# Ledger of designs, part 44: designed miniproteins, single chains, continued (4)

Each design is a single chain, and the fold is of that chain. pLDDT is the mean over its residues in the fold that is shown.

## One batch from the design tools (miniprotein)

Design m13606
Fold by ESMFold2-Fast:
Structure m13606 (fold): chain A 65 residues (1-65)
Amino acid sequence: KFDELVEKLTEAVRKSKDPEEAKKLIEKLVIEGKLTEEEKKKLAELTGMSVSDISEIEAAVAKRH
């Protein structure tokens, strides 16, 4: 469920302050389902990443999976 993964992402970013941890959680979200533009914006806001960065992660996951 998206809300549960967002909660885990927020907690991981808060505890580790590691952008690589945030990227791994975004990859998991993409693997489990397609992200909408609104969901990408929300993740960008929560992680401090750009929507473009999130789209690049989505493209990389699609190429591997």
Scores: mean pLDDT 69

Design m13607
Fold by ESMFold2-Fast:
Structure m13607 (fold): chain A 65 residues (1-65)
Amino acid sequence: AREKLLELIAEYLKKYNPETDVDAVIEQLKKLPDEKLAIVAKVLARQTGDPEFLEKVEEAIEELK
């Protein structure tokens, strides 16, 4: 669940911000508790304007519980 959420964030960064050091960002996100990681993922998904991406993020958050 947590790993799936990190993978979704990595895919977002590669697609919309390919100049970002994705590995460095993911390492910082790994230090966050599940609740904060979920908030970051939701914010990023909403910024895409892609409802399918938001739905995938919300499904991954549900798996965290």
Scores: mean pLDDT 77

Design m13608
Fold by ESMFold2-Fast:
Order: C-alpha cells, then structure tokens, then sequence
Structure m13608 (fold): chain A 80 residues (1-80)
C-alpha cells in the first residue's frame, strides 16, 4: 500500500515535470481512489483537488469537473 502511494506520487511528479498534465491528473485520481479505499477521505479529497488543477492545465474541462465533484463527495464522507 505505502509502495503504491509512493509510486503514484512519483508518477504524478514525473508527468508534471514533462508537462503531461493529463497523465498527472490520472495518477492523482488513482492516488485519491487508493486513499479512499483505505478510508482516508480527507487525503483522497486533496488528491482529487490536485487532479482537478492538473486537468485544468491540460485543458480537460470534463476531467477537471469530475475530479472536483469527487473531491466534494470525499469531503462529505470525511465529515461523517
């Protein structure tokens, strides 16, 4: 689990350095999903917010919108 989190973080950072914001967004969504599976909803929301910003930089309006919606759902779950 910890190894998977580290790999996804490294993948997102590499994609960002290469200017591949679409790949950065995808890696951050996978990270958020993994954190959500672990019950870490606050951290999952943060990962999805980072993904939304990456998708905005990529010009992916649909990806950005869906990531922001996901972040909102995780924030509500964290308040439970």
Amino acid sequence: MEERIARLREEAERARREGDYEAEGRALVELGNLLSDMGQYEEAAEAYEEAARAYEKAGDEIGSTLARMGASVFKLEAER
Scores: mean pLDDT 84

Design m13609
Fold by ESMFold2-Fast:
Structure m13609 (fold): chain A 60 residues (1-60)
Amino acid sequence: SPREEALLAAVRVANQALEDGWSPEKVRERAYEEVLKVPGVSEEFARRIADAVAQAVAAL
């Protein structure tokens, strides 16, 4: 589903961020971009996922 593809894209961004030491701002930006590439995903959903991923990475 589009939501599952979006979550997988977000997980890939989180893994790269942890490997490369990205700032929370960069994680949010990259997650938003990658999630929006998934057909059928809304901008609102992409923003929510990007925020969640940035918060999760910052907490680790």
Scores: mean pLDDT 85

Design m13610
Fold by ESMFold2-Fast:
Structure m13610 (fold): chain A 67 residues (1-67)
Amino acid sequence: GNPEELERALENARKRLLEAGASEEEADEAIALLKEKRFADALRILERYLSRAEARSIVADIARLLD
């Protein structure tokens, strides 16, 4: 269901941020912002570590799953 797919997408985004060099605190903040639909603020953290294309893809997928 959507909740399980959302949790997987959020976990994958968090893991990818940590792999790209984000701190645990920054990764947790980005995930919290995504859950709150604060996509512009989440994108600013994501784009520090990920390409713009990858960051936008993550936001688009999570936005779809939150609808």
Scores: mean pLDDT 87

Design m13611
Fold by ESMFold2-Fast:
Structure m13611 (fold): chain A 64 residues (1-64)
Amino acid sequence: MEELLRRATEAVRRGDREEAYRAMRELALSLGLSEETAEALGRLVAEGRMTPEQAYETARTQAE
C-alpha cells in the first residue's frame, strides 16, 4: 500500500501520467474499491486534478 502511494507520488512529480494512473488504480483496487472508482481516482491523479494523497484518503474513506 505505502509503496504504491509513494510510486504514484513520484510519478506525478516527474510528469509520468501513465505510471501515476497505474499506481493509483492498483492502490485503490488493493483497498477493495470497485474498478469504476479505481479508474476514476487513477485518472484524476494522472490529470493533476487530485493529489495521490487526496485520492488515497478518498479511497480509504470509501472503503470504510
Scores: mean pLDDT 81

Design m13612
Fold by ESMFold2-Fast:
Structure m13612 (fold): chain A 67 residues (1-67)
Amino acid sequence: MAEDLAEVADRLARIAEEAGREDYARELREEAERLRAGRDVGGSAERMGRIGGEFFRENRPPLRPPL
């Protein structure tokens, strides 16, 4: 569902903001808005995959989360 995918985009945007990557956060929020508007859902999924892949390459997750 587009709304479910938009929620994923919002969550990834929050993670990107916490990591100091406002550029990725902005792109992800734009995709979330596009999805909620029902525009280009397939293209949004592709762009989210690209953004997530780029973010992962630059910001490897730690072995464990902070508690």
Scores: mean pLDDT 70

Design m13613
Fold by ESMFold2-Fast:
Structure m13613 (fold): chain A 72 residues (1-72)
Amino acid sequence: SLAEQLRAMAESLRRLASVTPDPELAAELRALGEEAERLADLLESGEISEEEARRRLEELVKRDSELQARLL
C-alpha cells in the first residue's frame, strides 16, 4: 500500500541518518523521514486523499535524492 511505502521510506531515512557523520545532514534526513511517517498517518486516518499523498510522496522522493547526493 502507499502507506506501507511511506513507512518504509521513513525507516530507510531514519537508518541512513543514524550512520551519517554530518550532524546537519543527519538532522535533515531524520526530518524527511518524520514527514514521510506523518504523511502515512494522515493517509491511514483519511485526513488526506491517496492522490494528495502520492503528490507529496513524489516531492519527498525528490528531496531524498537531493539529500543523498550530498553524501557523495
Scores: mean pLDDT 85

Design m13614
Fold by ESMFold2-Fast:
Structure m13614 (fold): chain A 70 residues (1-70)
Amino acid sequence: GPRLEALLEEANRLGVRLVLEGRVDPLTDSGLAIFRRAVEELVRRGRISEAEARELLALHEQIQQGKLSL
């Protein structure tokens, strides 16, 4: 739904920020690893619940497998 799609975009933007801050390395870390770190950071900041984090990781996997497009 719209909330989950907005949270997916927020997690992707945070992943870019983590790269720029040197907290993850896009040359050695996979896109999934970077996305997972961003989702964990959103949970730590109180922005999303653990349940929403699991839904975001599942949605990301479906997109990567080509089962869902944005």
Scores: mean pLDDT 79

Design m13615
Fold by ESMFold2-Fast:
Structure m13615 (fold): chain A 83 residues (1-83)
Amino acid sequence: YEKGMEAYKAGKYEEAIEHFREEAAKGDALSAVNLGWLYIQLKKYEEAAEAFTRAAELYKAQGNDRMAAVAASLAESARKLAA
Protein backbone atom coordinates (compact mmCIF):
# COMPACT_ATOMS: atom_id res chain seq x y z
CA TYR A 1 0.00 0.00 0.00
CA GLU A 2 2.56 2.64 1.11
CA LYS A 3 4.98 2.02 -1.81
CA GLY A 4 2.13 2.12 -4.34
CA MET A 5 0.80 5.38 -2.85
CA GLU A 6 4.29 6.95 -2.79
CA ALA A 7 4.77 6.14 -6.48
CA TYR A 8 1.27 7.50 -7.30
CA LYS A 9 1.93 10.79 -5.42
CA ALA A 10 5.23 11.17 -7.31
CA GLY A 11 3.41 10.74 -10.66
CA LYS A 12 5.21 7.42 -11.26
CA TYR A 13 2.09 5.62 -12.46
CA GLU A 14 3.83 2.53 -13.90
CA GLU A 15 5.58 1.93 -10.56
CA ALA A 16 2.28 2.52 -8.72
CA ILE A 17 0.58 -0.07 -10.98
CA GLU A 18 3.30 -2.66 -10.24
CA HIS A 19 3.01 -2.18 -6.46
CA PHE A 20 -0.83 -2.27 -6.45
CA ARG A 21 -0.82 -5.37 -8.70
CA GLU A 22 1.53 -7.19 -6.31
CA GLU A 23 -0.59 -6.23 -3.27
CA ALA A 24 -3.86 -7.23 -5.02
CA ALA A 25 -2.31 -10.58 -6.03
CA LYS A 26 -1.59 -11.16 -2.31
CA GLY A 27 -5.30 -10.60 -1.51
CA ASP A 28 -5.51 -6.86 -0.75
CA ALA A 29 -8.95 -5.83 -2.08
CA LEU A 30 -8.26 -2.11 -1.46
CA SER A 31 -5.12 -2.27 -3.65
CA ALA A 32 -7.24 -3.88 -6.40
CA VAL A 33 -9.69 -0.93 -6.13
CA ASN A 34 -6.80 1.59 -6.26
CA LEU A 35 -5.39 -0.22 -9.31
CA GLY A 36 -8.80 0.06 -11.03
CA TRP A 37 -9.05 3.81 -10.41
CA LEU A 38 -5.47 4.34 -11.60
CA TYR A 39 -6.28 2.49 -14.84
CA ILE A 40 -9.39 4.73 -15.27
CA GLN A 41 -7.14 7.80 -14.89
CA LEU A 42 -4.84 6.36 -17.60
CA LYS A 43 -7.90 5.55 -19.83
CA LYS A 44 -7.10 1.82 -19.69
CA TYR A 45 -10.73 0.84 -19.20
CA GLU A 46 -10.43 -2.91 -19.89
CA GLU A 47 -7.59 -3.25 -17.34
CA ALA A 48 -9.68 -1.15 -14.91
CA ALA A 49 -12.63 -3.56 -15.32
CA GLU A 50 -10.34 -6.53 -14.58
CA ALA A 51 -8.95 -4.82 -11.45
CA PHE A 52 -12.45 -3.98 -10.13
CA THR A 53 -13.58 -7.57 -10.88
CA ARG A 54 -10.63 -8.83 -8.80
CA ALA A 55 -11.62 -6.44 -5.97
CA ALA A 56 -15.21 -7.76 -6.06
CA GLU A 57 -13.96 -11.37 -5.84
CA LEU A 58 -11.69 -10.52 -2.88
CA TYR A 59 -14.44 -8.64 -0.99
CA LYS A 60 -16.89 -11.51 -1.60
CA ALA A 61 -14.31 -14.02 -0.27
CA GLN A 62 -13.98 -11.82 2.85
CA GLY A 63 -17.80 -11.79 3.37
CA ASN A 64 -18.05 -8.08 2.52
CA ASP A 65 -21.02 -8.38 0.14
CA ARG A 66 -21.65 -4.60 0.06
CA MET A 67 -18.12 -3.72 -1.11
CA ALA A 68 -18.19 -6.69 -3.51
CA ALA A 69 -21.37 -5.26 -5.12
CA VAL A 70 -19.80 -1.77 -5.35
CA ALA A 71 -16.64 -3.16 -6.98
CA ALA A 72 -18.71 -5.28 -9.42
CA SER A 73 -20.69 -2.14 -10.40
CA LEU A 74 -17.42 -0.26 -11.02
CA ALA A 75 -16.19 -3.16 -13.20
CA GLU A 76 -19.38 -3.01 -15.33
CA SER A 77 -19.04 0.78 -15.73
CA ALA A 78 -15.38 0.43 -16.79
CA ARG A 79 -16.30 -2.35 -19.25
CA LYS A 80 -18.93 -0.06 -20.86
CA LEU A 81 -16.27 2.67 -21.27
CA ALA A 82 -13.96 0.11 -22.97
CA ALA A 83 -16.66 -0.84 -25.52
Scores: mean pLDDT 82

Design m13617
Fold by ESMFold2-Fast:
Structure m13617 (fold): chain A 64 residues (1-64)
Amino acid sequence: MERTYASLDLDALTEEQVRAALRGLAEQLGVPVEPLPSLEELVEETRRRIRQLSDRQHAELDAE
């Protein structure tokens, strides 16, 4: 029995939907699509973004 793990499935579905929408938009605008990096690079980029978000939150909290 899955306990609210549907959020994980939703994330995967959202990614597919975003990719489909981006492809459609790129085709309509005639804009070239950027090549996607490997899964390893994608994970590293996600980590970097999380770090930036964390740093930004800390900066706002540290702001007097």
Scores: mean pLDDT 56

Design m13618
Fold by ESMFold2-Fast:
Structure m13618 (fold): chain A 63 residues (1-63)
Amino acid sequence: GPVSVEEWALRLVEQIAKELGLDTLPSEAQIYEAYLPYAKSKEAEESIRAFAEDLVALVRAAL
């Protein structure tokens, strides 16, 4: 069946953990720092912060 948004977020965060070499799920700060190099503006940086907050909230809902 289709993957839920919460299940999708959990899988994405697990992938980020693997790429960062973490044994546990990353924090909002770790997700934010991982995507910061892709930000080309202050507006993009704030979007990445919101993205990290939303991902962690969805992962908590999946657990």
Scores: mean pLDDT 81

Design m13619
Fold by ESMFold2-Fast:
Structure m13619 (fold): chain A 98 residues (1-98)
Amino acid sequence: AAIVEAAKLSPELSPEAMELERLGDKYFRNKDYEKAIEYYEKALELEPKSAVTWTNLGLAYEKLKDYEKAIEYYKKALEIAPEAEETKKKLEEVEKKL
């Protein structure tokens, strides 16, 4: 339990990166995809191995119809988490739009 709690405060689960991702999610929900991208990129500066944040960055670019960047970032997420079925499905759907 104590080791698990300490791991939650590690660089992978930084409170600062989590706050930046929450801000990205807030702007994404408000359909402000450009600001969502800014906050996701800031979160990735702190946690470059966050597959979830790479996937969210890809989703934001998909909403802007930048399918090439969406594919790039979905592939980045899958390099970190190859078993992420939702991200694989998103990659396949976006590749069909090119």
Scores: mean pLDDT 79

Design m13620
Fold by ESMFold2-Fast:
Structure m13620 (fold): chain A 88 residues (1-88)
Amino acid sequence: LEEEIKKLEEEIKRNPSAELYNELGKAYFKAGKYDEAIEYYERAIALDPNYSEAWINLGLAYLKQGKIKEGYEYYAKAADIELEKLRA
């Protein structure tokens, strides 16, 4: 886990992307570090607001912290993004 996080941090230094921030968030989530996971999912969304996987992961991290209302709001945002893609 620590080695995976370090590798992702080095890749982000070279070429930051929404996908890499999302992967770093997932690594912190697996480590039980939900505050750090949330921060990196938020960075992924800042780079790509239509990255529905990052919104889903953000929602799950909030649910793991007992923030039920926020968790479901982020899940709803991911659903809206996917529905909009189907209409386009």
Scores: mean pLDDT 84

Design m13621
Fold by ESMFold2-Fast:
Structure m13621 (fold): chain A 76 residues (1-76)
Amino acid sequence: SMEEEKLLEEARRLAEEGLARARAARTVDEVVAVMRELEQRLLEIFSQMSPEVQKKLMEMLEPYKRELGRIYLELA
């Protein structure tokens, strides 16, 4: 549906903004705060999606999760 397409695009925007904030972070605590805020906002979007779209969301988010984890480990 168009609503689910909008949710996927919103999730992409949130992930991109979160990643940019994490890249600008100078401490592990700042990265953790970004990750927690992003997780909360993405969970709200995820709960509004069908299982098929949830799978697409998880696949889309995988590179962002890997990069956020890398940034976390480099600052820790």
Scores: mean pLDDT 86

Design m13622
Fold by ESMFold2-Fast:
Formats: structure tokens, C-alpha cells, sequence
Structure m13622 (fold): chain A 76 residues (1-76)
């Protein structure tokens, strides 16, 4: 529940181009999901972290790829 809410915040920040905030919230979501055995949220959060890192590096093609993978994992 809380891990999912943190991931939703990460996705929201990513959509706004706030990639540092997106990375921070995705990392928090991943840690909490791991602690709770929430494999689905953990997978989505890890993809969101990769998307945010690529965006911060200016690789927007890879950022979009991993953002889409995160949304797919989150909707499963």
C-alpha cells in the first residue's frame, strides 16, 4: 500500500520532468516493496529508477523504454 503510493509519486514526478524526485521516490518504493515482499511494486520501482537515471543522463529514448516497462509492471 505505502510502497505503491511512493511509486505513484515517482511516476507523477517523472511525468513532470522532475527526474531527481522521481528517482528518490522510486528508490523509497523499491526498498519498502522489498521489505514487504511486494514483487510487483518492486519490479515496477526498479524500472522507474532506471528510467529516471537514463533521463538524468540525457538518454530519453532509454528513459521512455524503462518508463513504459515500469507502467506495465505496475498495472499487472
Amino acid sequence: SEARKLLEKAIEYFKQGKYEEALRYAYKAARLALLNGDEKTLKAAKYMMKASIYALQGDFEKAEEYYKKSLEAFEE
Scores: mean pLDDT 90

Design m13623
Fold by ESMFold2-Fast:
Structure m13623 (fold): chain A 85 residues (1-85)
Amino acid sequence: SAAELALRGAAYAGLGKYEEAVEYLEKALSLEPENKSLKEALEAAKKKDSAAAGTYVGQALVNELGYSVDEVVDLAIKVREELSS
């Protein structure tokens, strides 16, 4: 899903893996091309700003895709666990 791809991008940015972060955020944006917050997250990742990338991914999911904050937190934990396996 776009949400899982965006959260993988934010997770990679948090790990300092900005090339992978950009790749996953581009994949997320390809599924949701009009999502303004995903465009901002992608720009932040290209600038190596992990805090901004995470913030914009959160906004993309909560404000534009309709997820609750609790759902985003739970999904982000799951994505981070999958990346650590």
Scores: mean pLDDT 82

Design m13624
Fold by ESMFold2-Fast:
Structure m13624 (fold): chain A 67 residues (1-67)
Amino acid sequence: MAREEELRERMARLAREGGSAEEELELAEELGRLLLEKIEEAGLDVEAARRQLEEELARLREEIARR
């Protein structure tokens, strides 16, 4: 539990204090991976969650590429 909250807090702090696009992407990937692990452990639809994560990461990469 604490790891997910820690990653979210770090992302928010980087957004406030100025973080690089690379840091943003790395933290998003780590948070997504952690969420997928939790979903799998809970016996929920991990395929749907993984698809959503891939879509969100693709969107973030597009935003970075357009900067």
Scores: mean pLDDT 73

Design m13625
Fold by ESMFold2-Fast:
Structure m13625 (fold): chain A 80 residues (1-80)
Amino acid sequence: MSSEEEYKAAYQNALGLARHAAKNRDEALKAADEWLKIDPEKGKLLKEMADAKTDEDLEKIAKEQAEKAYKEWEERRAKE
């Protein structure tokens, strides 16, 4: 698979998750509170997604998540 295609897939997936959290804000905030007790980073991320008020905010969060996922994918691929 091409690196560019993998990054685009990661971005679209992250954007979808962020939009889903914003659409289900109350449920996402409750889930974030629960995750903060188990995995503070995940809980904080869910809270940021749920609290996003604009598409631009969601796109920014999705970009950061896609970059992280893509870097992890590249590191795994480099071992091959």
Scores: mean pLDDT 77

Design m13626
Fold by ESMFold2-Fast:
Structure m13626 (fold): chain A 67 residues (1-67)
Amino acid sequence: ARYEAIRAASLAARGVTEAHAEFAAAVEVADGARIEAARKRAAEEGLEIEGPADEIAAAYAEAAAWR
């Protein structure tokens, strides 16, 4: 869901975890390869990021605009 993606991006931007922060940065630049690499890295660290990358990128931009 879009709200779930917004929350995930916002938490990562606040530096909740290193893996989440990397994913948020990749989403912000909309680099598909980097997004997938960040997801894989997070999964190896025991953190799985679930959601469509395009929706998360759009949700992150909206979250930034909403504050």
Scores: mean pLDDT 58

Design m13627
Fold by ESMFold2-Fast:
Structure m13627 (fold): chain A 110 residues (1-110)
Amino acid sequence: MFEEIKAELDEIEKNIDKLDPREVIGRVTSLLLRAIDAGLPEDELVEITEKAMNILKKVIEKHPDDIEALRDAIVALEALRLYAQEKGLTKVVEMLDKAIEYIREQLEKA
């Protein structure tokens, strides 16, 4: 599971310029949800979350005026945050909060 999710995130990152921003957001957030639902150890979840958030930051930086993509990202990350919070994943919640704040700041500038 852990290595498979990391490999899928790596493939998304390699193809980031070829993929629609909303598809990147959807695939990345779905992989993170799958990792949380699988009950991976917290250290593995932190690594996956960091990688996922870095990919989302890259796609947003490439498409800073894509308002719909920024909104989709906020909605998906807010849902993930609630799920992670219910599971007591404090470090993951903190990482998601930082990503949500970053995206909200980008949305205000767009």
Scores: mean pLDDT 85

Design m13628
Fold by ESMFold2-Fast:
Structure m13628 (fold): chain A 70 residues (1-70)
Amino acid sequence: MSREEAEEIFEKIVKSLELTEDSELDRSTLHMAIGLLELAGFHFDEAQRAELMAARNVREFRELVLRLAT
């Protein structure tokens, strides 16, 4: 997956969940977002999922997702 494609998919998920860059993320929203990303073709191992679950807001989550989506 290209960085541009990954960014487009991420933005669509953020919009579908009605989130903004500064939105705080709870555990249930993070689980849902990770599931939607995996359904869209992202692949995360257990360590990567644990790292993603530590994200506090959409901006931090976005940076982690794009870094891990090699």
Scores: mean pLDDT 82

Design m13629
Fold by ESMFold2-Fast:
Structure m13629 (fold): chain A 75 residues (1-75)
Amino acid sequence: MTREELLELARKAVAGEVDASVVEERVKELGLSDEELLELQAELLAEKNPEHSAEEFLEKLREQRAKAAELEALA
């Protein structure tokens, strides 16, 4: 399965055509890194908001992840 096929599967899950667990199994099968998962999420967000680039959403997602790590360090 390619990254493009995984994106298509994720779109089908969002539309309710397949269970989200199917997407999760494919992510595990491909051994995607956290970074590759963020790239996928950024592309899906860019499709919903076509006036923004996937790269812009990727930067926002990386920032959110960094903030979550800071909160963990405070525990």
Scores: mean pLDDT 73

Design m13630
Fold by ESMFold2-Fast:
Structure m13630 (fold): chain A 73 residues (1-73)
Amino acid sequence: SLREKLEELRREALEKATERHKKEYAKLKEKYEAGELSEEEYRRGLIRLLADSGDEMGRELERRREELLKEAA
């Protein structure tokens, strides 16, 4: 059903966004722990990452939805 396909696509989009988020988080943490980033720079990076992660998730879900609608048409 369409509902099941949407749920599967949402799960895939979540996995992709989560993986990207984890990689970027790890990079920020490593730089901060290495002393390459100040605490302020680290905080700004985290805020940006959270915003980008949410935006990326939204874009991925919208793209997947459009693909499904096009396939169903």
Scores: mean pLDDT 69

Design m13631
Fold by ESMFold2-Fast:
Structure m13631 (fold): chain A 59 residues (1-59)
Amino acid sequence: MEEEKRERALLVALGLLLNGTSDEEIIKYLQERFGFSEEEARKIVEEAKARLDQWLAEA
């Protein structure tokens, strides 16, 4: 199901951001691993960044 696939991709993107991986590398990884378009992968990275910013604001 597409929702489950997106959730997994979001968690992967979040983990890569925490490890200092660049946005461009994360986008490429999501395209190759999950079959997302560049636009879809970019939106997932943006959502992961929003989650990370929310976590850092509470810390």
Scores: mean pLDDT 79

Design m13632
Fold by ESMFold2-Fast:
Structure m13632 (fold): chain A 87 residues (1-87)
Amino acid sequence: SGLEEVEEKLEKARELAKKALEESKDESVPLEELEKTLEEAKKLLEEALEKIKEGRAPIPPELAEKIKEVEKLIEEAEKAIEERKKK
């Protein structure tokens, strides 16, 4: 089932990206751990996008919006981690 699997991967990517963003505010959390969490989120997003691409079907608007939400959340977490690296 392509759509359920894609949705599950996107939800997990969203949760991991949120975790990385939240933990980036806690200086007791190691930078390496934050980077690992963010990379796991990116990997899940990539896997979801690959499954959509292999299906060759048009992306439903609701799914496209969810992808954009996850992408933005990953970008915010990445920016927060980069800002922390400069300290």
Scores: mean pLDDT 82

Design m13633
Fold by ESMFold2-Fast:
Structure m13633 (fold): chain A 87 residues (1-87)
Amino acid sequence: SQAQQQYQAFIQALKDLDAEAAYQQFQGLLQLANSVPPNLQAQVQYGKALTLLTLASGRVVSSEEEAKEALKNLTKEGVEAALKAVK
């Protein structure tokens, strides 16, 4: 699905420490999650992205504003720890 592909692209951007690419994929997931009628698969993938950013930042990320700040301040160590935790 488009949502699953965007989530995988989001993970790849995090691995590459490409905050701009990661933010673009995150915004794509957010738009799909907020679609009408509801796209449940996109909502699930968006939730996964928020969880991954929470783990990478070490703080709860539950909003677009918090996600934007987490992406802006990405560290290699935080991303690696988050990706290990979501295996």
Scores: mean pLDDT 81

Design m13634
Fold by ESMFold2-Fast:
Structure m13634 (fold): chain A 62 residues (1-62)
Amino acid sequence: GEKLILVAAPSKELGTEVGRELKKQHPDAIIGGVVGSREEAEEVARKAREAGYEVELVVVEE
């Protein structure tokens, strides 16, 4: 499956900044973002894993 790095952040601006840096380090990975809680991000990660993605969850501190 394709690699998905999922960034959970308290704001879209912060998530975009972190995601941009991660994309530079992992150019072949898909970068996704969740604005919200860790629990919401874990649900998105679970669904992505069920869809065949190899998911790495990165949580920016709230």
Scores: mean pLDDT 81

Design m13635
Fold by ESMFold2-Fast:
Structure m13635 (fold): chain A 92 residues (1-92)
Amino acid sequence: GSIAQQGAQQAVKNIEQAGGTAQGQAQGNRVTLTASGLNTSQIMGVLGGGVAAEMLGADVDVKVSGDTVTVTIDGPSEEIAGQGAKLVGEGV
């Protein structure tokens, strides 16, 4: 698996450990995370992790619909995409 895919899987584990449900996928330098069952403070943590990922040079898009959060992390490399995904997961 790619470094980005490993980052996506680590983010999923962090979200599940926080009591949510998550799925993560990596395609080259892009990671897509979908999470549900998160409370408002956990969603704010995802947003904070997204800001941290942008500081690493990733482009981050966060969409919230009900209790479902979709995060797209597009990095300049697979390594940055994976690190960005980890930061999003750690924010929860």
Scores: mean pLDDT 86

Design m13637
Fold by ESMFold2-Fast:
Structure m13637 (fold): chain A 82 residues (1-82)
Amino acid sequence: MIAEAAELLRETVRLLRALAESGVPLDKIKQMAIGAVREAARLAGLEELGERYIEDIKNATSPEEVIAAVERAADELERAGR
């Protein structure tokens, strides 16, 4: 489940980059990122980890900051699945 959660976030990063390049508004990029992080945290059984990265995403001021937060969440999930 942790490996599946990390892969979900890696796929989300690819999608968010495409959406940002297409000019999708930051608020929609944040909504998609938050949904993906919540689902990944649920799959991994690491809801507290999810809440920390959701807070980072809420405070992001650019698509690049949102994407970076999702990448960090994926990296932490991969390390947790060690």
Scores: mean pLDDT 85

Design m13638
Fold by ESMFold2-Fast:
Structure m13638 (fold): chain A 70 residues (1-70)
Amino acid sequence: SEKKADELIEKGLEAAEAGDLEKAAEYFEKAIEVDPNNSVAWFNLSLVYEAAGDAEKAKEYREKSLEAKK
């Protein structure tokens, strides 16, 4: 459900604030599994991979975020 995805995004943001990029990515990936059209989850996942130095995945997930916004 959308509410479940939002809860997972909140946990991902908490993990990111704590500096745990791996845990943040896991929560955002779970949010996408629950709600594949969640633009916020795709966008935050792109930021996590950008911070981790994975430019290719960051670009891929940013594109997914833009598609989900349509």
Scores: mean pLDDT 85

Design m13639
Fold by ESMFold2-Fast:
Structure m13639 (fold): chain A 60 residues (1-60)
Amino acid sequence: SAEEEARKLIEELEKAAKELGVEKAVEKYSKELQELLSKLSPEAARKLAEEALKVLEKNY
């Protein structure tokens, strides 16, 4: 499901941010994140965006 894809994306984004840094993690996953945001309901899209932002802020 798109929600499961979102959870996996957040996990991968967090791992990439920790291993490669925030800039490279965003470069690697930004397109996939935008695609998922367009596929999700407004509620799920908001949650995904908020979780992604938290991951990036904590690893910046």
Scores: mean pLDDT 80

Design m13640
Fold by ESMFold2-Fast:
Structure m13640 (fold): chain A 70 residues (1-70)
Amino acid sequence: MEEEEREREEARRRAEDFGARAAGWSKSQVLAAARTAEENAEINREMGDKRGAVRAELLAEALRAVAAAQ
């Protein structure tokens, strides 16, 4: 349980860093990246990679937040 929370914190920090870099992109580019991250989350769930799925979900969330702020 604590290991999953640590992985989630690392994934969130990484997603925030990527989102900050994407702030200079066009809204369409940010939304396209968010869609790709959502697709990756689905693929990771199908493959049984729970950590990868959480990482991709948090990335998609961060990218959608960046797009909403533009």
Scores: mean pLDDT 80

Design m13641
Fold by ESMFold2-Fast:
Structure m13641 (fold): chain A 69 residues (1-69)
Amino acid sequence: SGSRAGGAGAAAAGAAGADAETAGKSHYMNLVFSERYGEEAGARAAEEAGADAAASKQSGLWGHIAYQR
């Protein structure tokens, strides 16, 4: 628990948001593949997923928004 407001985190979230998304996908793939195929396979899958996630970051959601309004 704790409802204390943090200042630095909010500003960093904007910049780190894209990296967090990529890291999240990579970490998730590592967990899934490690559980199924073993830690080595998970680590490799995470690296490959990281490359795909990085490409997705380039597209972003903004690229999909054609003429917002």
Scores: mean pLDDT 53

Design m13642
Fold by ESMFold2-Fast:
Structure m13642 (fold): chain A 56 residues (1-56)
Amino acid sequence: SLREEAERAVEEIERQSEEGKELLEKKGNFKDAEKSREIGREMARKFREHLEKLAA
């Protein structure tokens, strides 16, 4: 279903954000790593809020 595809897309965004954070940490860029994690979480949160509104 569209909702299942959207949930998988959110999971993929979260996974890629975590990988990006790990790569930046390995390079010693802890500020950008933290920023990347924060952005990914915020995007996932907003996406889930929109899915809830579409279900209403």
Scores: mean pLDDT 76

